Designed miniproteins, single chains. Designs and how they scored, part 110

Each design is a single chain, and the fold is of that chain. pLDDT is the mean over its residues in the fold that is shown.

## One batch from the design tools (miniprotein)

Design m3820
Fold by ESMFold2-Fast:
Structure m3820 (fold): chain A 114 residues (1-114)
Amino acid sequence: GALLEAVRELREAARALAEAKTPEEILEAVDRIIAALERIAEALRAQGREKAALDAEISIGLILLTLGVNKLIGEVDKELVLKAVRAALEMLLEALADDPEVVALLREAIAALG
C-alpha cells in the first residue's frame, strides 16, 4: 500500500543523502526525504493513526528547521542535515514499531545514513 511505498522511497532518499557530495545533491536528497515523509503522514492519517501521522509531520518540521539554519549561515552543513534526518527517522521508527515490514525498511534507511 501507500505507506510501504512511501517508506521504500524514504530508504532510497536516505541512501542518496548519505552518498551526496555537493550542496545541490544534499538538498535534492532532503527534498525527496520530505516528500516521502509527507506521503507517510498522509497514509497514516488515512489509516486513523493520527499520533503517528503527527510524529511524521514533526519529523518534517525538524528537517525544515535545519534547512533554514543552513540558509542563515550561508552553508549546507551535511553533518547537521544527517543528524536531523537520523533523529527524524528514529522518531518515526518508535511511532511505527508495531509494523515489522515498515520497521525493517526504517532500520535500513537509518543504517544508510551511516
Scores: mean pLDDT 88

Design m3821
Fold by ESMFold2-Fast:
Structure m3821 (fold): chain A 81 residues (1-81)
Amino acid sequence: MEKKKEEEEKKRAEKATEEAKRIRDETIARLQAEAAAGRISADQAALGIQTSRGMEKLAPDIDKGVQQLADAVRKVSDKLE
């Protein structure tokens, strides 16, 4: 019930959500560019985009959602040759 701690937690959660959205948008743009350059298949790009967009719906718990988003984005990046 200490408002000071609640404000700090809220600000941290807002920053985490903003960073997750930024990473998602950047990853989608990168996957589209790599597919257009012929460096990855269209199927690989589509899978990565679907995964990144799906992550925005995963957060009943922002901390878990951010970790899952980071793991998913990293897995997609690892598939880019």
Scores: mean pLDDT 65

Design m3822
Fold by ESMFold2-Fast:
Structure m3822 (fold): chain A 87 residues (1-87)
Amino acid sequence: GAPATVKVYVNGKLVGEITVAPGTSATLEIKVKKGDKVTVRATNAHGSAEVTLEVKEDGIVTVTATNGPDSVRVTVKHGDEVKTATS
């Protein structure tokens, strides 16, 4: 398969970009402040998955993207809040 591209935006600004090899997962941590809007888009040959999370408290957002054989999956975690999207 082809690599997946993962882009992370905070308040509409690109703050991180990673490439995920076929059949693997990658994780990125971003320091955030209360009120930030984090948007993550992962794209591979089979489609795109997007998650948006509103930050409720200062801390860290953990982004995990998995480049699967038929899809991409994105999980975004902040404290006890978890959001997931699959293409």
Scores: mean pLDDT 86

Design m3823
Fold by ESMFold2-Fast:
Structure m3823 (fold): chain A 115 residues (1-115)
Amino acid sequence: SDREAVTEAYRAALAGDVEAAKQAFSKLSLETKRRVIEGLRAAVEQVEALLDEAIKNNDKTKLESVKEQARVLANLGEALAEAMKDVDPELAQTARDISERARELVEKAEEAIKK
């Protein structure tokens, strides 16, 4: 089912297995892939807000948590971009942009942790 494939992709992304996440996303309908992209966009915006708060509070525990969340989102976005590449290049680019934004959040969190 689409729900099982989404769960599989999330677990793979959490483990750092972008290829396994891509294979799981490749099983999804185009409509479910679009919904996942919108969910990832919202999640990245939420993680960015949490990063800003963690930096202001100099909260190292929250910075580590935000870094991990952003890492998973970057892996999910990359996997989805690769799964969409030959099916819908415009949506693949949207997923890639989300992945790049999430990677930027990982870097910002790492720099804040070093201070």
Scores: mean pLDDT 89

Design m3824
Fold by ESMFold2-Fast:
Structure m3824 (fold): chain A 100 residues (1-100)
Amino acid sequence: STPSVQELLDRLIELERRLLERTRDDPELSAFFEGHLTSTRAAREFVSKGTPEDIQAAIDILESMIASYRAAAEAHPELREDFEEMVSLYEQALELLREQ
């Protein structure tokens, strides 16, 4: 079955929490994942509210997150596979939000 936007965002939050724990000894990466986790949670809340303005706010966050993780994958090759998985999940969520 095709996952819902909320299921994709829940998976992203789980992945970001695990990456935050894995990078806790790296202040730059720790701050990066803490910020991104906050943004993903905000997108999930906007999706839950579901007004056209809230959906557009969620779309804007997801587009920003995709660009950020693509840039991070180049800077941190040791985490490239994790970042590529997250980009794929964000792109799936973005496509579903745009099809509403």
Scores: mean pLDDT 89

Design m3825
Fold by ESMFold2-Fast:
Structure m3825 (fold): chain A 72 residues (1-72)
Amino acid sequence: HMDEMKERLLKEANELKEQAKSLNNTDLIREIDEVIQEINRAETVDELGRIKQRLAELKKKLLDIQNIKPPL
């Protein structure tokens, strides 16, 4: 169901935003905020599918940043 998918994606996006904040990465925080807005505005399951892919890419970026920086 669409509402269930939106809630799940919002939770995941908010968790990523918390991690981005701990890294003080303002660009990543901004990208995640854009995804949160896209989730709230999504009207179709296809849009949610695209958002899910973008969220996965942001998660990968966060991991790449963590690997470059000194131990957290």
Scores: mean pLDDT 79

Design m3826
Fold by ESMFold2-Fast:
Structure m3826 (fold): chain A 64 residues (1-64)
Amino acid sequence: SMEELRRRLLELVGELQRLIQDEKDPKKKAEGEQRLVDIMGRVDEMSLEEVIEELEELIEQMKK
């Protein structure tokens, strides 16, 4: 449902923001911040499912 996708989106944004704050590598932190800004800047051009997929991919990159 739309409500479930919105909830998932908010959960992923929160997790990603926490990972970015906790990141100790300045380059990786800056790249994560820039990518999140770019994703959020394109939300009007994407489906909620596409936004969720891009956020999940960024979270996986931040965990490495």
Scores: mean pLDDT 83

Design m3827
Fold by ESMFold2-Fast:
Structure m3827 (fold): chain A 63 residues (1-63)
Amino acid sequence: SEEDLEKIEELRKKDPTLSVAEILKKMNINKSPEEVLYEKLKRQATPAFRERLDKLREEIKKK
């Protein structure tokens, strides 16, 4: 979610020694670091690129 991404950025800003995995653990988020990075990229991308990312992600999940 958008709130989760903002919270991760706040925690990294306060303590840059924390890995994304450690931040996710502190927030009790069951998402992998790769999934969080994918969501962040998707939100910053153009609409056309987001659509392509969604299709690629769905194809990867099917395998």
Scores: mean pLDDT 66

Design m3828
Fold by ESMFold2-Fast:
Structure m3828 (fold): chain A 73 residues (1-73)
Amino acid sequence: SMEELRKIIEEIVERLEKKMAELKKQNPDITPQELKVFFQGQLSLELQEARKKYNLSTSELLRIWFEVKEKFG
């Protein structure tokens, strides 16, 4: 459902925000480009896990990808 998809997106966003905040804290000299590469890698892993866990369609995965990317700018 749309509500279940929204919850999955919210949980992914929260995990990525926490991971990026912790990475910045542990690496104060990290560049925006390095942070972007880390984000892209982590988002890829989150999408792979969500596909397997929730048996998501390609359209649902693309929506998660788009919505998560939009929230991070």
Scores: mean pLDDT 87

Design m3829
Fold by ESMFold2-Fast:
Order: C-alpha cells, then structure tokens, then sequence
Structure m3829 (fold): chain A 84 residues (1-84)
C-alpha cells in the first residue's frame, strides 16, 4: 500500500541524518522542497484514510522541521566563516 511505502521511507530518515549533515545549503533547500511536494501528494492521495494522512503529515512535518533547522545551522556557519 502507499501508506506502507511512506512509512518505510520515513523509517529510513534517522539513518540518513549523518549524510544530511554533510549536504550543501543548496542540497538541503532542494530536499526541503521535495518533502513539501511529498506533503502535497499525501494530502491529495485518495487511497489514504484521514487517519493515515494525519500520521504521515505529522511525520513529514517533523522531517521538514529537522531539515529547516539543519539549513539554519549551515547558513549561520557559512556566514560566520565568511565574516572571519
């Protein structure tokens, strides 16, 4: 099912964190945009129940928050590096 496919993708996210920390600022921006598009797909998926959508949306929103925090940290570090 699509729900099981999304759950499997989300279950792999913690394993990706060390690699995500190595991404460029542009790479993180592209990934955040990709996650936002996936959120839109979940909202428009008629095969998912409202309960399944809620659970998946909570997970993807948490992932977006983590990615946005990493982006802020990298932008701050780059600005500090250029100022030094």
Amino acid sequence: SRYAQFERSFARFPDSLPLLRQLTIEGLRKLIESERKEKELILNDSSLTEEQKKRLLEQIEEHIEVLEELLREKEAAEAARKAA
Scores: mean pLDDT 76

Design m3830
Fold by ESMFold2-Fast:
Structure m3830 (fold): chain A 71 residues (1-71)
Amino acid sequence: SEEDKLKEWIEKEKEEMLERARTLSPEQQRQLLREFAKKVQDKSTPETEDLANVLMVEAAEEMRRLMEENE
């Protein structure tokens, strides 16, 4: 389904983003999250918008946790 394809793509993009974020500054981590959010929004359709929003919130929460662990 389109939802399954979007979820798989977002999970891969999220994983790559978080891996890159481990060696970056807080400013660069915030920029990376903004770029991720834009990619997800650009790939979203009305049918998948709710799923995309949930997954973006989860990615933001994981990034926040990663940032807190490095303080």
Scores: mean pLDDT 81

Design m3831
Fold by ESMFold2-Fast:
Structure m3831 (fold): chain A 90 residues (1-90)
Amino acid sequence: SNEDKLRELANEVINEIEENTPNSDDEKVVDILNEAQTKLNNVINTEDDIGKAIEKMKEIFEELMEKLKMSEETKKKAMEIFEKKKKEIE
């Protein structure tokens, strides 16, 4: 389903971000990741238009990476995964 494809996209991008986040068990980092996951789940569950869902998810990933102060290299890799998965969704 399109919902399953959006969840796979979210999971792969979040996984890349988490793998490159030092101290991922830190309370502040966990809270930031949980907030992003909640926002992603809300988009996937409420946005019926796939293009709009993808655009909203992109904004959530960009906000997440900014809050975690991720390096430009990590941001680039995460967004490359996003773009690859976006092309696989109808």
Scores: mean pLDDT 84

Design m3832
Fold by ESMFold2-Fast:
Structure m3832 (fold): chain A 71 residues (1-71)
Amino acid sequence: LSEAQQQALLDRVAEALRDVAPEASEAMRAAPTAEEKDRALIEEMSKLSPEEQEKALEAIAAAVRAFAEEL
């Protein structure tokens, strides 16, 4: 993926997480680069309970699939 495509994907992931992991969504949106967005996601995910992580991973998987189908 190009840098712009990576950023677009991570922005979609952040949007998908808004309801299920709002702190992760906010941290990702505040991060200026794709690398920093990915780091923020990993850090915030580590703070979630196993049940919250499972829901967040399902939301991420759905966002990634939707993005891939638009390519």
Scores: mean pLDDT 81

Design m3833
Fold by ESMFold2-Fast:
Structure m3833 (fold): chain A 71 residues (1-71)
Amino acid sequence: SPLLEQGKAGVDNVLRGVLDQIKQGQLSPEEARELILSTVRQYGRRHNVPQSVLEQLLEYALRKFEELLSK
């Protein structure tokens, strides 16, 4: 789905910024997780994303975040 692929690209950009803030000591991983979830939900509302696509974006964001934290 074009919406899912665009949403994933947006998630990747958010994750990059959030991980940089963690690395700089500006955010804890817990605060970062909350920020990611709120940002993805806000994106979904703003772009009228279907619930099923929003749910997939939330799962993608959390999995990718945990993966990137392990590096």
Scores: mean pLDDT 84

Design m3834
Fold by ESMFold2-Fast:
Structure m3834 (fold): chain A 75 residues (1-75)
Amino acid sequence: SLEELLERAKELKKRGEKAFEEGDYRSASIDYSVASLVLAVAISLNEPTEEMLELLDEISANENLAEKKYKESLK
């Protein structure tokens, strides 16, 4: 269901946030990427709601930050 997909995306976002707080930017980036894919599939199969679009924006911002932090850790 749509509700199950949204909950899964939120769970993955929380896992990414935990990894980010622990300085594991690679794992954070992966978790955020999976969260955005789950949400993108939900949006493609359903008419997007404001909640879905807001959640996607938040996940995308978090993913970009995690990727930036990971790349900086390699320098």
Scores: mean pLDDT 84

Design m3835
Fold by ESMFold2-Fast:
Structure m3835 (fold): chain A 81 residues (1-81)
Amino acid sequence: MAAEEEREREEAAREVEEYFEKHAEELEKKIDESIKKMELERGKQFVEALRQGAPVEDVREGVEKYEKQLDEKVNEILEKK
């Protein structure tokens, strides 16, 4: 019967969904750690600029511009897709 085939497909779909959910969680944690490390290293570059006597306001503006550019590029990729 068609109903029996539908039940088997529903069970398989749920199994795939649970598998994907667990894998996504583990992958997200690894990706997040890598991104965090890269951003911390970028922060150190701004700190070094301050140690060389760069004005605090200039460094602060530089950080804000960098964040805005990243956010704009991410949004552009997501929206235009």
Scores: mean pLDDT 68

Design m3836
Fold by ESMFold2-Fast:
Structure m3836 (fold): chain A 92 residues (1-92)
Amino acid sequence: SVAEIRALGEEALARIAAAETAEEMLAVVQEWGRRVLSLIEDPAVAAEAAALGAELLRAIERYSKTLSLEEVRAHAQSGLRLVTARVVSAAS
């Protein structure tokens, strides 16, 4: 459901805010993606969600090599908010 997808996004954002490393943020996004995909019945929406999640993971990995932990956190939070909103829109 859309409400469950939103709730998973909020849970993941809270876990990213508490993360001590970029590796923990990556693990949060990976778990979020796995749980969100399990809720999506439309294969086209599932494919879009998987692609957006993979792009966010690649962005966090790239940023972790050049940016501070706090800058990586800000990008992870902004990216997760955007991806969650797009998945919710597609699932609506």
Scores: mean pLDDT 86

Design m3837
Fold by ESMFold2-Fast:
Structure m3837 (fold): chain A 100 residues (1-100)
Amino acid sequence: SVEEELEKAREHIELAKKALKEGNKEEAIEHADKGAEHARKAWSLTPVSEENVEKYYEIADLFEEVGKIYRELGDMEKALEYEVEAGVAYLIGAVLKSFP
C-alpha cells in the first residue's frame, strides 16, 4: 500500500541520517537510496486525484530529506536530482489542491 511504502521510506531516511552523523557514508548512501526507492513506489501507487494532495506533499518531503542527505555528503548532482523530484511531487499536490 501507499502508506506502507511511505513508512518504509521514512524508516530508511532516519537510518541514513543516523549513519551520516556516525560518519558511515556508505551506509548513509545505501539507506538514502532505499528511502528514495520506497518514496518512488509510494508515488507510483498514488492516483492523481484531489483526495491524495497530502500524500503528494509527504512524497515531496521524503525526496527533500534524501536531497539534504546527499547535500551533506557533498554530492551536489544527486542532491539536485532529488530536489527536482521533490519539486515535481509538490507541484502535483499543489495543482490538485487548486481544483474544486
Scores: mean pLDDT 89

Design m3838
Fold by ESMFold2-Fast:
Structure m3838 (fold): chain A 93 residues (1-93)
Amino acid sequence: MKEELEKAMEEASKAINLIDSLKTPEALEVSMEASVYLIAAAVALTLGDYEKALEYLKKAVEILRDYVEKNPDVPEEIKEAVEKAEEYIKKAE
């Protein structure tokens, strides 16, 4: 569970950084919002609260998934990172 949460956070962080690099107002807003939840998940994980870590991580990845669905022309690397984050979240449950 901890290892799956850490891997999901790594993939979510990668997706956030790639989206941020697009430098559109919408991409920057999405990357900032997802980053807030990713930081909350990291804090919860550090405190040993795996349930809250999973909850916040799911919120971050949901924001990233919504962005990808609304912007299908984003680079495949972004789509792959979001998909991998979702797979690690499923393994953590």
Scores: mean pLDDT 86

Design m3839
Fold by ESMFold2-Fast:
Structure m3839 (fold): chain A 84 residues (1-84)
Amino acid sequence: KKLEEAKKAFENGDYVRAARLFLEAGDYVFASKVAVALKNLGREEEALEIAKELIDKGVTDPEVLQALRILNPPEELKKKIEKL
């Protein structure tokens, strides 16, 4: 089950793999939480790649939108969030 595999990857510190698995499983809330965790670890480039994927998918979940604000993406991506 992809969600179980994603959670195991996150627990093992494989955050990029965890984020990809959560995105593939449609668990955008957990994918956004992984992106915030990456930013807090100083891995901002990887966090922004996940943020861009969520923005491109047009995710309107309030928890995801809050996480995207925390990630402070470039103004071009912020404009897309404001339209959601």
Scores: mean pLDDT 76

Design m3840
Fold by ESMFold2-Fast:
Structure m3840 (fold): chain A 114 residues (1-114)
Amino acid sequence: SDAEIAVTALGLIAVAYDQESIADFIIDYAKEKGYLNAEEVKAIKAQLALLKDKPYVYKTSLVNSAMKVPSLKNIVTYLKYGQTDKAEEEIKKILNDDELLKKTAEEILQEDAK
């Protein structure tokens, strides 16, 4: 789903910057809104857990790719500089707007296809 794609990417970026509490917030928020089913939540959590123990070179590559996704640029910047309140605000904007959520998911898939 669009929500699974967007929440996975956002969670991975948060974990890459050691902002695990933000990753938990994103998953819980999307689950409470009914955007994610139990299997999608399980799959996302597994991917985030795998990234946690990866070296910084791998994490740096992932966030550099995220910077190429227009809808994620501000969130990547906020998480990089520890501006967690601003990151949460931008994430809520994406998750609460069905058209912006769809656009964000499409941009993520386009970058992954390169």
Scores: mean pLDDT 84

Design m3841
Fold by ESMFold2-Fast:
Structure m3841 (fold): chain A 58 residues (1-58)
Amino acid sequence: SDAELVNKAKLFLQEKVGYDQGNANARVEALVAEHGSAQAALEALAKEIGVPVEVLTG
């Protein structure tokens, strides 16, 4: 689900990048608003941090 994909991205930012919960939530939510979907937001985030999108989704 979109909610599950968003949660996985938020957890990745917290556990692998070192974001706090508030900043991780804000970044992912801003990307969803900008790109119009969870999938497009995760693809944009993956590109920004330099990882394959599969690292964020599975």
Scores: mean pLDDT 83

Design m3842
Fold by ESMFold2-Fast:
Structure m3842 (fold): chain A 107 residues (1-107)
Amino acid sequence: MEEELLREAKQVQEMAEQAKRDAENGRYDIARVYALHAKQVAERAEKAGFKLATAIAYNALGQIYEALGDYDKAIESYRKAAELARDVDPQLAKIMEENAKKVEEKK
């Protein structure tokens, strides 16, 4: 289950990269579908207590919300990701905190 959740989290991270390209081309409907999927993956990983997969999925969700221009939801998702990552991957937590900070500066 943990290996599966980590794989799903990495898949939504790849979807976040696609969401940026799709938003640049005006395909916001696809980016919204990616946001829903990332949220579902994050919630399942969170219920399983798997902090690393949950952090990766919330970070991906933050990136998708950022691409959609929903900066408040992006900041919230990045901060939650950073909090979860601190005990398991401090370098990822730092990157996630910087992502939130950069979005705050755009607002």
Scores: mean pLDDT 84

Design m3843
Fold by ESMFold2-Fast:
Formats: structure tokens, sequence, C-alpha cells
Structure m3843 (fold): chain A 62 residues (1-62)
């Protein structure tokens, strides 16, 4: 497993750390910055997606 820091391209204050397994699937996430409700909604949507699918949603690595 590895931790990757992500920022959203359209919500620049939204920063998350995601935990990715050996298959590239997001298994956990935590909010670093941004509105709490937006962080929680993002975490819920990202868990179970591949890192490639997350990047397609507008997240970029920092």
Amino acid sequence: MRTVRLRHTKVPDLVLDVVVDEDGVVVDARGISGPRATQLAAIRELIGLTLEEVEAMGFVRV
C-alpha cells in the first residue's frame, strides 16, 4: 500500500491523502484541506475506485 496526495483541479482548496493498494485501488482516504462536507463526499466517492479513475474525475497528484 502507498499514500498519494491529491488536489482537485476545479476545487483547488480540496486536498486529500488516499491510500492505494497493490492493484491501484483506493482503500482509504483522509481530508487534508477544504470544506468538511466536500472532503467527506469526496472520500465516499473515491474509495473503491482505481487511481486512474480518480484522476479522470479531476484529481491530480501533488
Scores: mean pLDDT 85

Design m3844
Fold by ESMFold2-Fast:
Structure m3844 (fold): chain A 96 residues (1-96)
Amino acid sequence: SAALEAQEQALLDELGVSEEEREKIRELKEKAENNTWTEEDKEEAFELLRRLTARVALRHGADEALVRALLEERDRERAQALAAELIAELEARAAA
């Protein structure tokens, strides 16, 4: 919906997502909705998610060692686990 898109845009502004990253997010979303993802698109989506997670985590004072581990992790499943750990840390800090 237009309201949901406006909320998403506001969140991206708050998180400091670049115009180039926003365009890439839009492209990847359109490919997902049209079921036209390639393996290369999945890799790009994963790398974008990794970078955004690291940026958001650092902005909110997450453990720098965990952020570094996420950025250096080459295995997708382990990187997803590290991203989940960072998100859990951010949620715990927000609740404190």
Scores: mean pLDDT 73

Design m3845
Fold by ESMFold2-Fast:
Formats: sequence, C-alpha cells, structure tokens
Structure m3845 (fold): chain A 79 residues (1-79)
Amino acid sequence: SAMEYYNLGEEKFSEGKYIEAAQYYLTAVVLDPSFTEARYFAGQALQKALEEDPDNERIKEAMRLLSLGDYEGSLEVLK
C-alpha cells in the first residue's frame, strides 16, 4: 500500500539515506497522488540529498519532475 512505502521512506529518511527515502516517498505518491505528506517529504528528501551532493544532475532532474507533478518520471530518474 502507499502507506507501507511512506513508512519505509520515513525509516530511510531517519537513517540519512535520502535517495532511498525519496524513492519510497515517490512510490507512495505514484500509488496515491493525493498523499500530500508523501509528496512533501519526497521533496524534503531530494533537497537533503542535493545538500550532500550539490552537483548531482539526477537529483536536480528528479526535483524538477516532482515540481511538475511527474511523480513516475521523478522516481525513474533516481533508479
């Protein structure tokens, strides 16, 4: 379920594994696009990942796609 992926995202976020957290949060959003908390925390996880690797073009592209509402595209870029 979307909630199960959201909970996995929270676990990875607490471990500082921000790319994995973003992948799980984005999976939750793909399954339930109305899941506001998952959309918000996908953005937060990507921002923290970018803070750790500021030149990472994949993270920047994932953030751009997320801002456009392309959750599947954002997730694909991070794989």
Scores: mean pLDDT 91

Design m3846
Fold by ESMFold2-Fast:
Order: sequence, then structure tokens, then C-alpha cells
Structure m3846 (fold): chain A 70 residues (1-70)
Amino acid sequence: ADVAALRDALDVDGDGTVDSADFALYAAEGAGDRQPGKGLDALAGWLDVDGDGVIGAAEEALLAQAIASS
């Protein structure tokens, strides 16, 4: 996937900006029931760079950098 596709997938609130609010929404949705095939599973590996199952500042920084380079 390219940066535009990644940005759109992470822009959960649809404001055109990927920030901590979008990551909070992803974390909140994942806390209850993570269903494979809903896009969350596909993005989990990208957001969970550390493999800890948590979307953190490191992941946010990497995604912001990737978006900024497009």
C-alpha cells in the first residue's frame, strides 16, 4: 500500500489528518473485539511495530513521517 492508502486507513475520524485521535479510536475499537478482515487486522502489523499490541507514539511518529513524505 502507498502512503495515501495508509493515510486513508488511519484517518478513522475522517478529518483528513492522521493524529492521536485516530489512534485512540483504533485502540478503543480493538479493545472489545478485533475481527479479522475488517482492516484492523491488516493495519495491526503496521501500527504494532513493537509487537506489543499497542499503538504508541513511536508508531504515530513513523506514520506521520510517511505521510509528510508524500
Scores: mean pLDDT 52

Design m3847
Fold by ESMFold2-Fast:
Structure m3847 (fold): chain A 75 residues (1-75)
Amino acid sequence: SAAELVALLRQHLAKSPKSAAVLQAIQEAGLDQAKLESELIKVLQADPSLVDDLLPLRDKLPAHLAAFIDQMQLI
């Protein structure tokens, strides 16, 4: 659910200097999981180095977002 994804991201990224863009994506998506995943993909496309911050959470992310992170690592 969107609430579970938001809680996971806030717990693990709150102390990262790159977390501001992720927190903005969460705010813009609200409780819509599909919109949250889309906004996070846009953030990752704008700053691919955020993949390193999300990699420890990869197995806990929705399959679509995890697959996108895997693709970003191949570039």
Scores: mean pLDDT 72

Design m3848
Fold by ESMFold2-Fast:
Structure m3848 (fold): chain A 87 residues (1-87)
Amino acid sequence: SEEEQKRRLLQEMETAAHRFLAEAEALLASETDPARRAQIRAVVAETVRRLGELMREALSASVEETRRLLDEALALVEQALGEIRRI
């Protein structure tokens, strides 16, 4: 059903957000330089804000729109983790 598809997509978005936070926390835990830690925290804060916006949009979106938003969330996570690893 559309309701089941929607629930699955929202669950996948939540999983992507949890994966991002876990990997970002591990990267932050390995960093001892205060300036780099501040840069990592800034990327994390902005990424969490944007993921929250995508999730909020997904709650009121159609199933097809939610799939697009999930793709955007997955791309955002990979981009943010790449940015953190380059700090």
Scores: mean pLDDT 89

Design m3849
Fold by ESMFold2-Fast:
Structure m3849 (fold): chain A 73 residues (1-73)
Amino acid sequence: LLRDTHSGVVFPDYEIDGLSIVEAIARTVFEALDKDGDGVVDLSKLPGLRALTGKDRVSLEELVAAMKAAMVP
């Protein structure tokens, strides 16, 4: 069971399935950045994330979408 099939077969290849990993990462990053607890983060000081989202300020949903786009071609 932990051989061939373990090599990124169905889960990351299935865009919706990849959400479980990407969403966990995005939520962790979002919580670290959203120190105000207002539900949005300011990416002006984070050029990498700003490049992924195309915005200076994003919601969790937008951050998840941008990270999904980066994880799945």
Scores: mean pLDDT 65

Design m3850
Fold by ESMFold2-Fast:
Structure m3850 (fold): chain A 78 residues (1-78)
Amino acid sequence: SLEFSQRSIDAARRIRLESEGDPEKAREAVRRLAEELGLEVTVGALSYLVTQLIIEGGNPELVNALVEEAVRLIDKLS
């Protein structure tokens, strides 16, 4: 839905802002947002953010941290 997409994009922006480019801060932000917004919205946020960072040639360590967090959350949804 449009609401889900908007919530996921807004969550992605929050993760990016709170991480300040740091992989460990990113993991903390993801953990906090998963508790606040739920697993599905947070996975949607990570899909958007990871894609954006790859396109921008972002920090590989940050990308790896976000992908690992996404895999962990997806496993919880299964």
Scores: mean pLDDT 86

Design m3851
Fold by ESMFold2-Fast:
Structure m3851 (fold): chain A 77 residues (1-77)
Amino acid sequence: DEQIQKAVKEWLEKAGEYLGVEVSEEELELKTVAEGFEELARRISEKRGIKDPSVEEQIEAYAERLKEVREKEKLEE
């Protein structure tokens, strides 16, 4: 879905800026939003070794937003 993909790209840009890393879409091999999100979080954590509770909370909040978008698509009748 284009809207969800846009949200993921916006999150990638913000997460990269916040964590000080540059991540490309090709590097993540985004096949699904969920897979891309999990892979991004894993790679950033491994590469930077950052374990900041505030960052984890932001990531969790953004995941909730993506879930809401998916639910909205399913319930939209």
Scores: mean pLDDT 55

Design m3852
Fold by ESMFold2-Fast:
Structure m3852 (fold): chain A 86 residues (1-86)
Amino acid sequence: MPPNEGDRKAAVELVKEAVKYAEEGDLKKATIKATAAGILAVSSQSEEAKKAVKYTIKGIDYLEEGDKKKAKEYFEKAREYAKKAE
């Protein structure tokens, strides 16, 4: 598939929303946004966008397990890669 800059930007925005909802405790909305970001990151062919999504999902998984410290670490990695994907 050809690279799509619109899909890359949309994936970055959805990662930001997913992390925000996860930090607010809305894991259902966070998971929905992270899933949508994953689809768009694949379509964008951006390795940085795909890593941002991967770290967002890991952060959500750690929050579901009650590990807030690891969740915070992975959300910071997700934000770093989302910024690199811009």
Scores: mean pLDDT 84

Design m3853
Fold by ESMFold2-Fast:
Structure m3853 (fold): chain A 72 residues (1-72)
Amino acid sequence: SGLEKAREFLSSSDALHLIGGSTPGSISDPRSYQAELVAKEWKEQGITVEDLEKLPGEDIPQSVRNRAIELL
């Protein structure tokens, strides 16, 4: 299920660190580049914006989920 994969990816310490620490539009920040690579991997795994929107906010910080949606 795409929803289960989205939960696993967002719960990863690496994904949370990269996505949560990145500012929108900062192309000189290595974390921003890595966040884009993580988002690309999620797309290749079939994770969609709809899957991210269905995740409970209590399990994953709202700011991290919103950032992941913006990157997809």
Scores: mean pLDDT 63

Design m3854
Fold by ESMFold2-Fast:
Structure m3854 (fold): chain A 80 residues (1-80)
Amino acid sequence: MSEEELLALARAHAEALAAHLRRLAETDPELARELLKRLRELLAEDEAQLPEVKDPKERAALELVIRLLREAVEELEAEL
């Protein structure tokens, strides 16, 4: 998988996730809070791994994932 393919895939998943998270916060706030906790854990793990990633393409992909996870966390926190 190329960097461009990884970025395109990540963007598509991010858009779908954002729409789903908004609906989840509106329809099931309890499940949304549980998901928020898991997303925070995943964000912390990915941020901890970032300095260990030596491949520029993999690093760029991880930086994008971290950005998208942070946006998702902020979106859920705003709704909850």
Scores: mean pLDDT 77

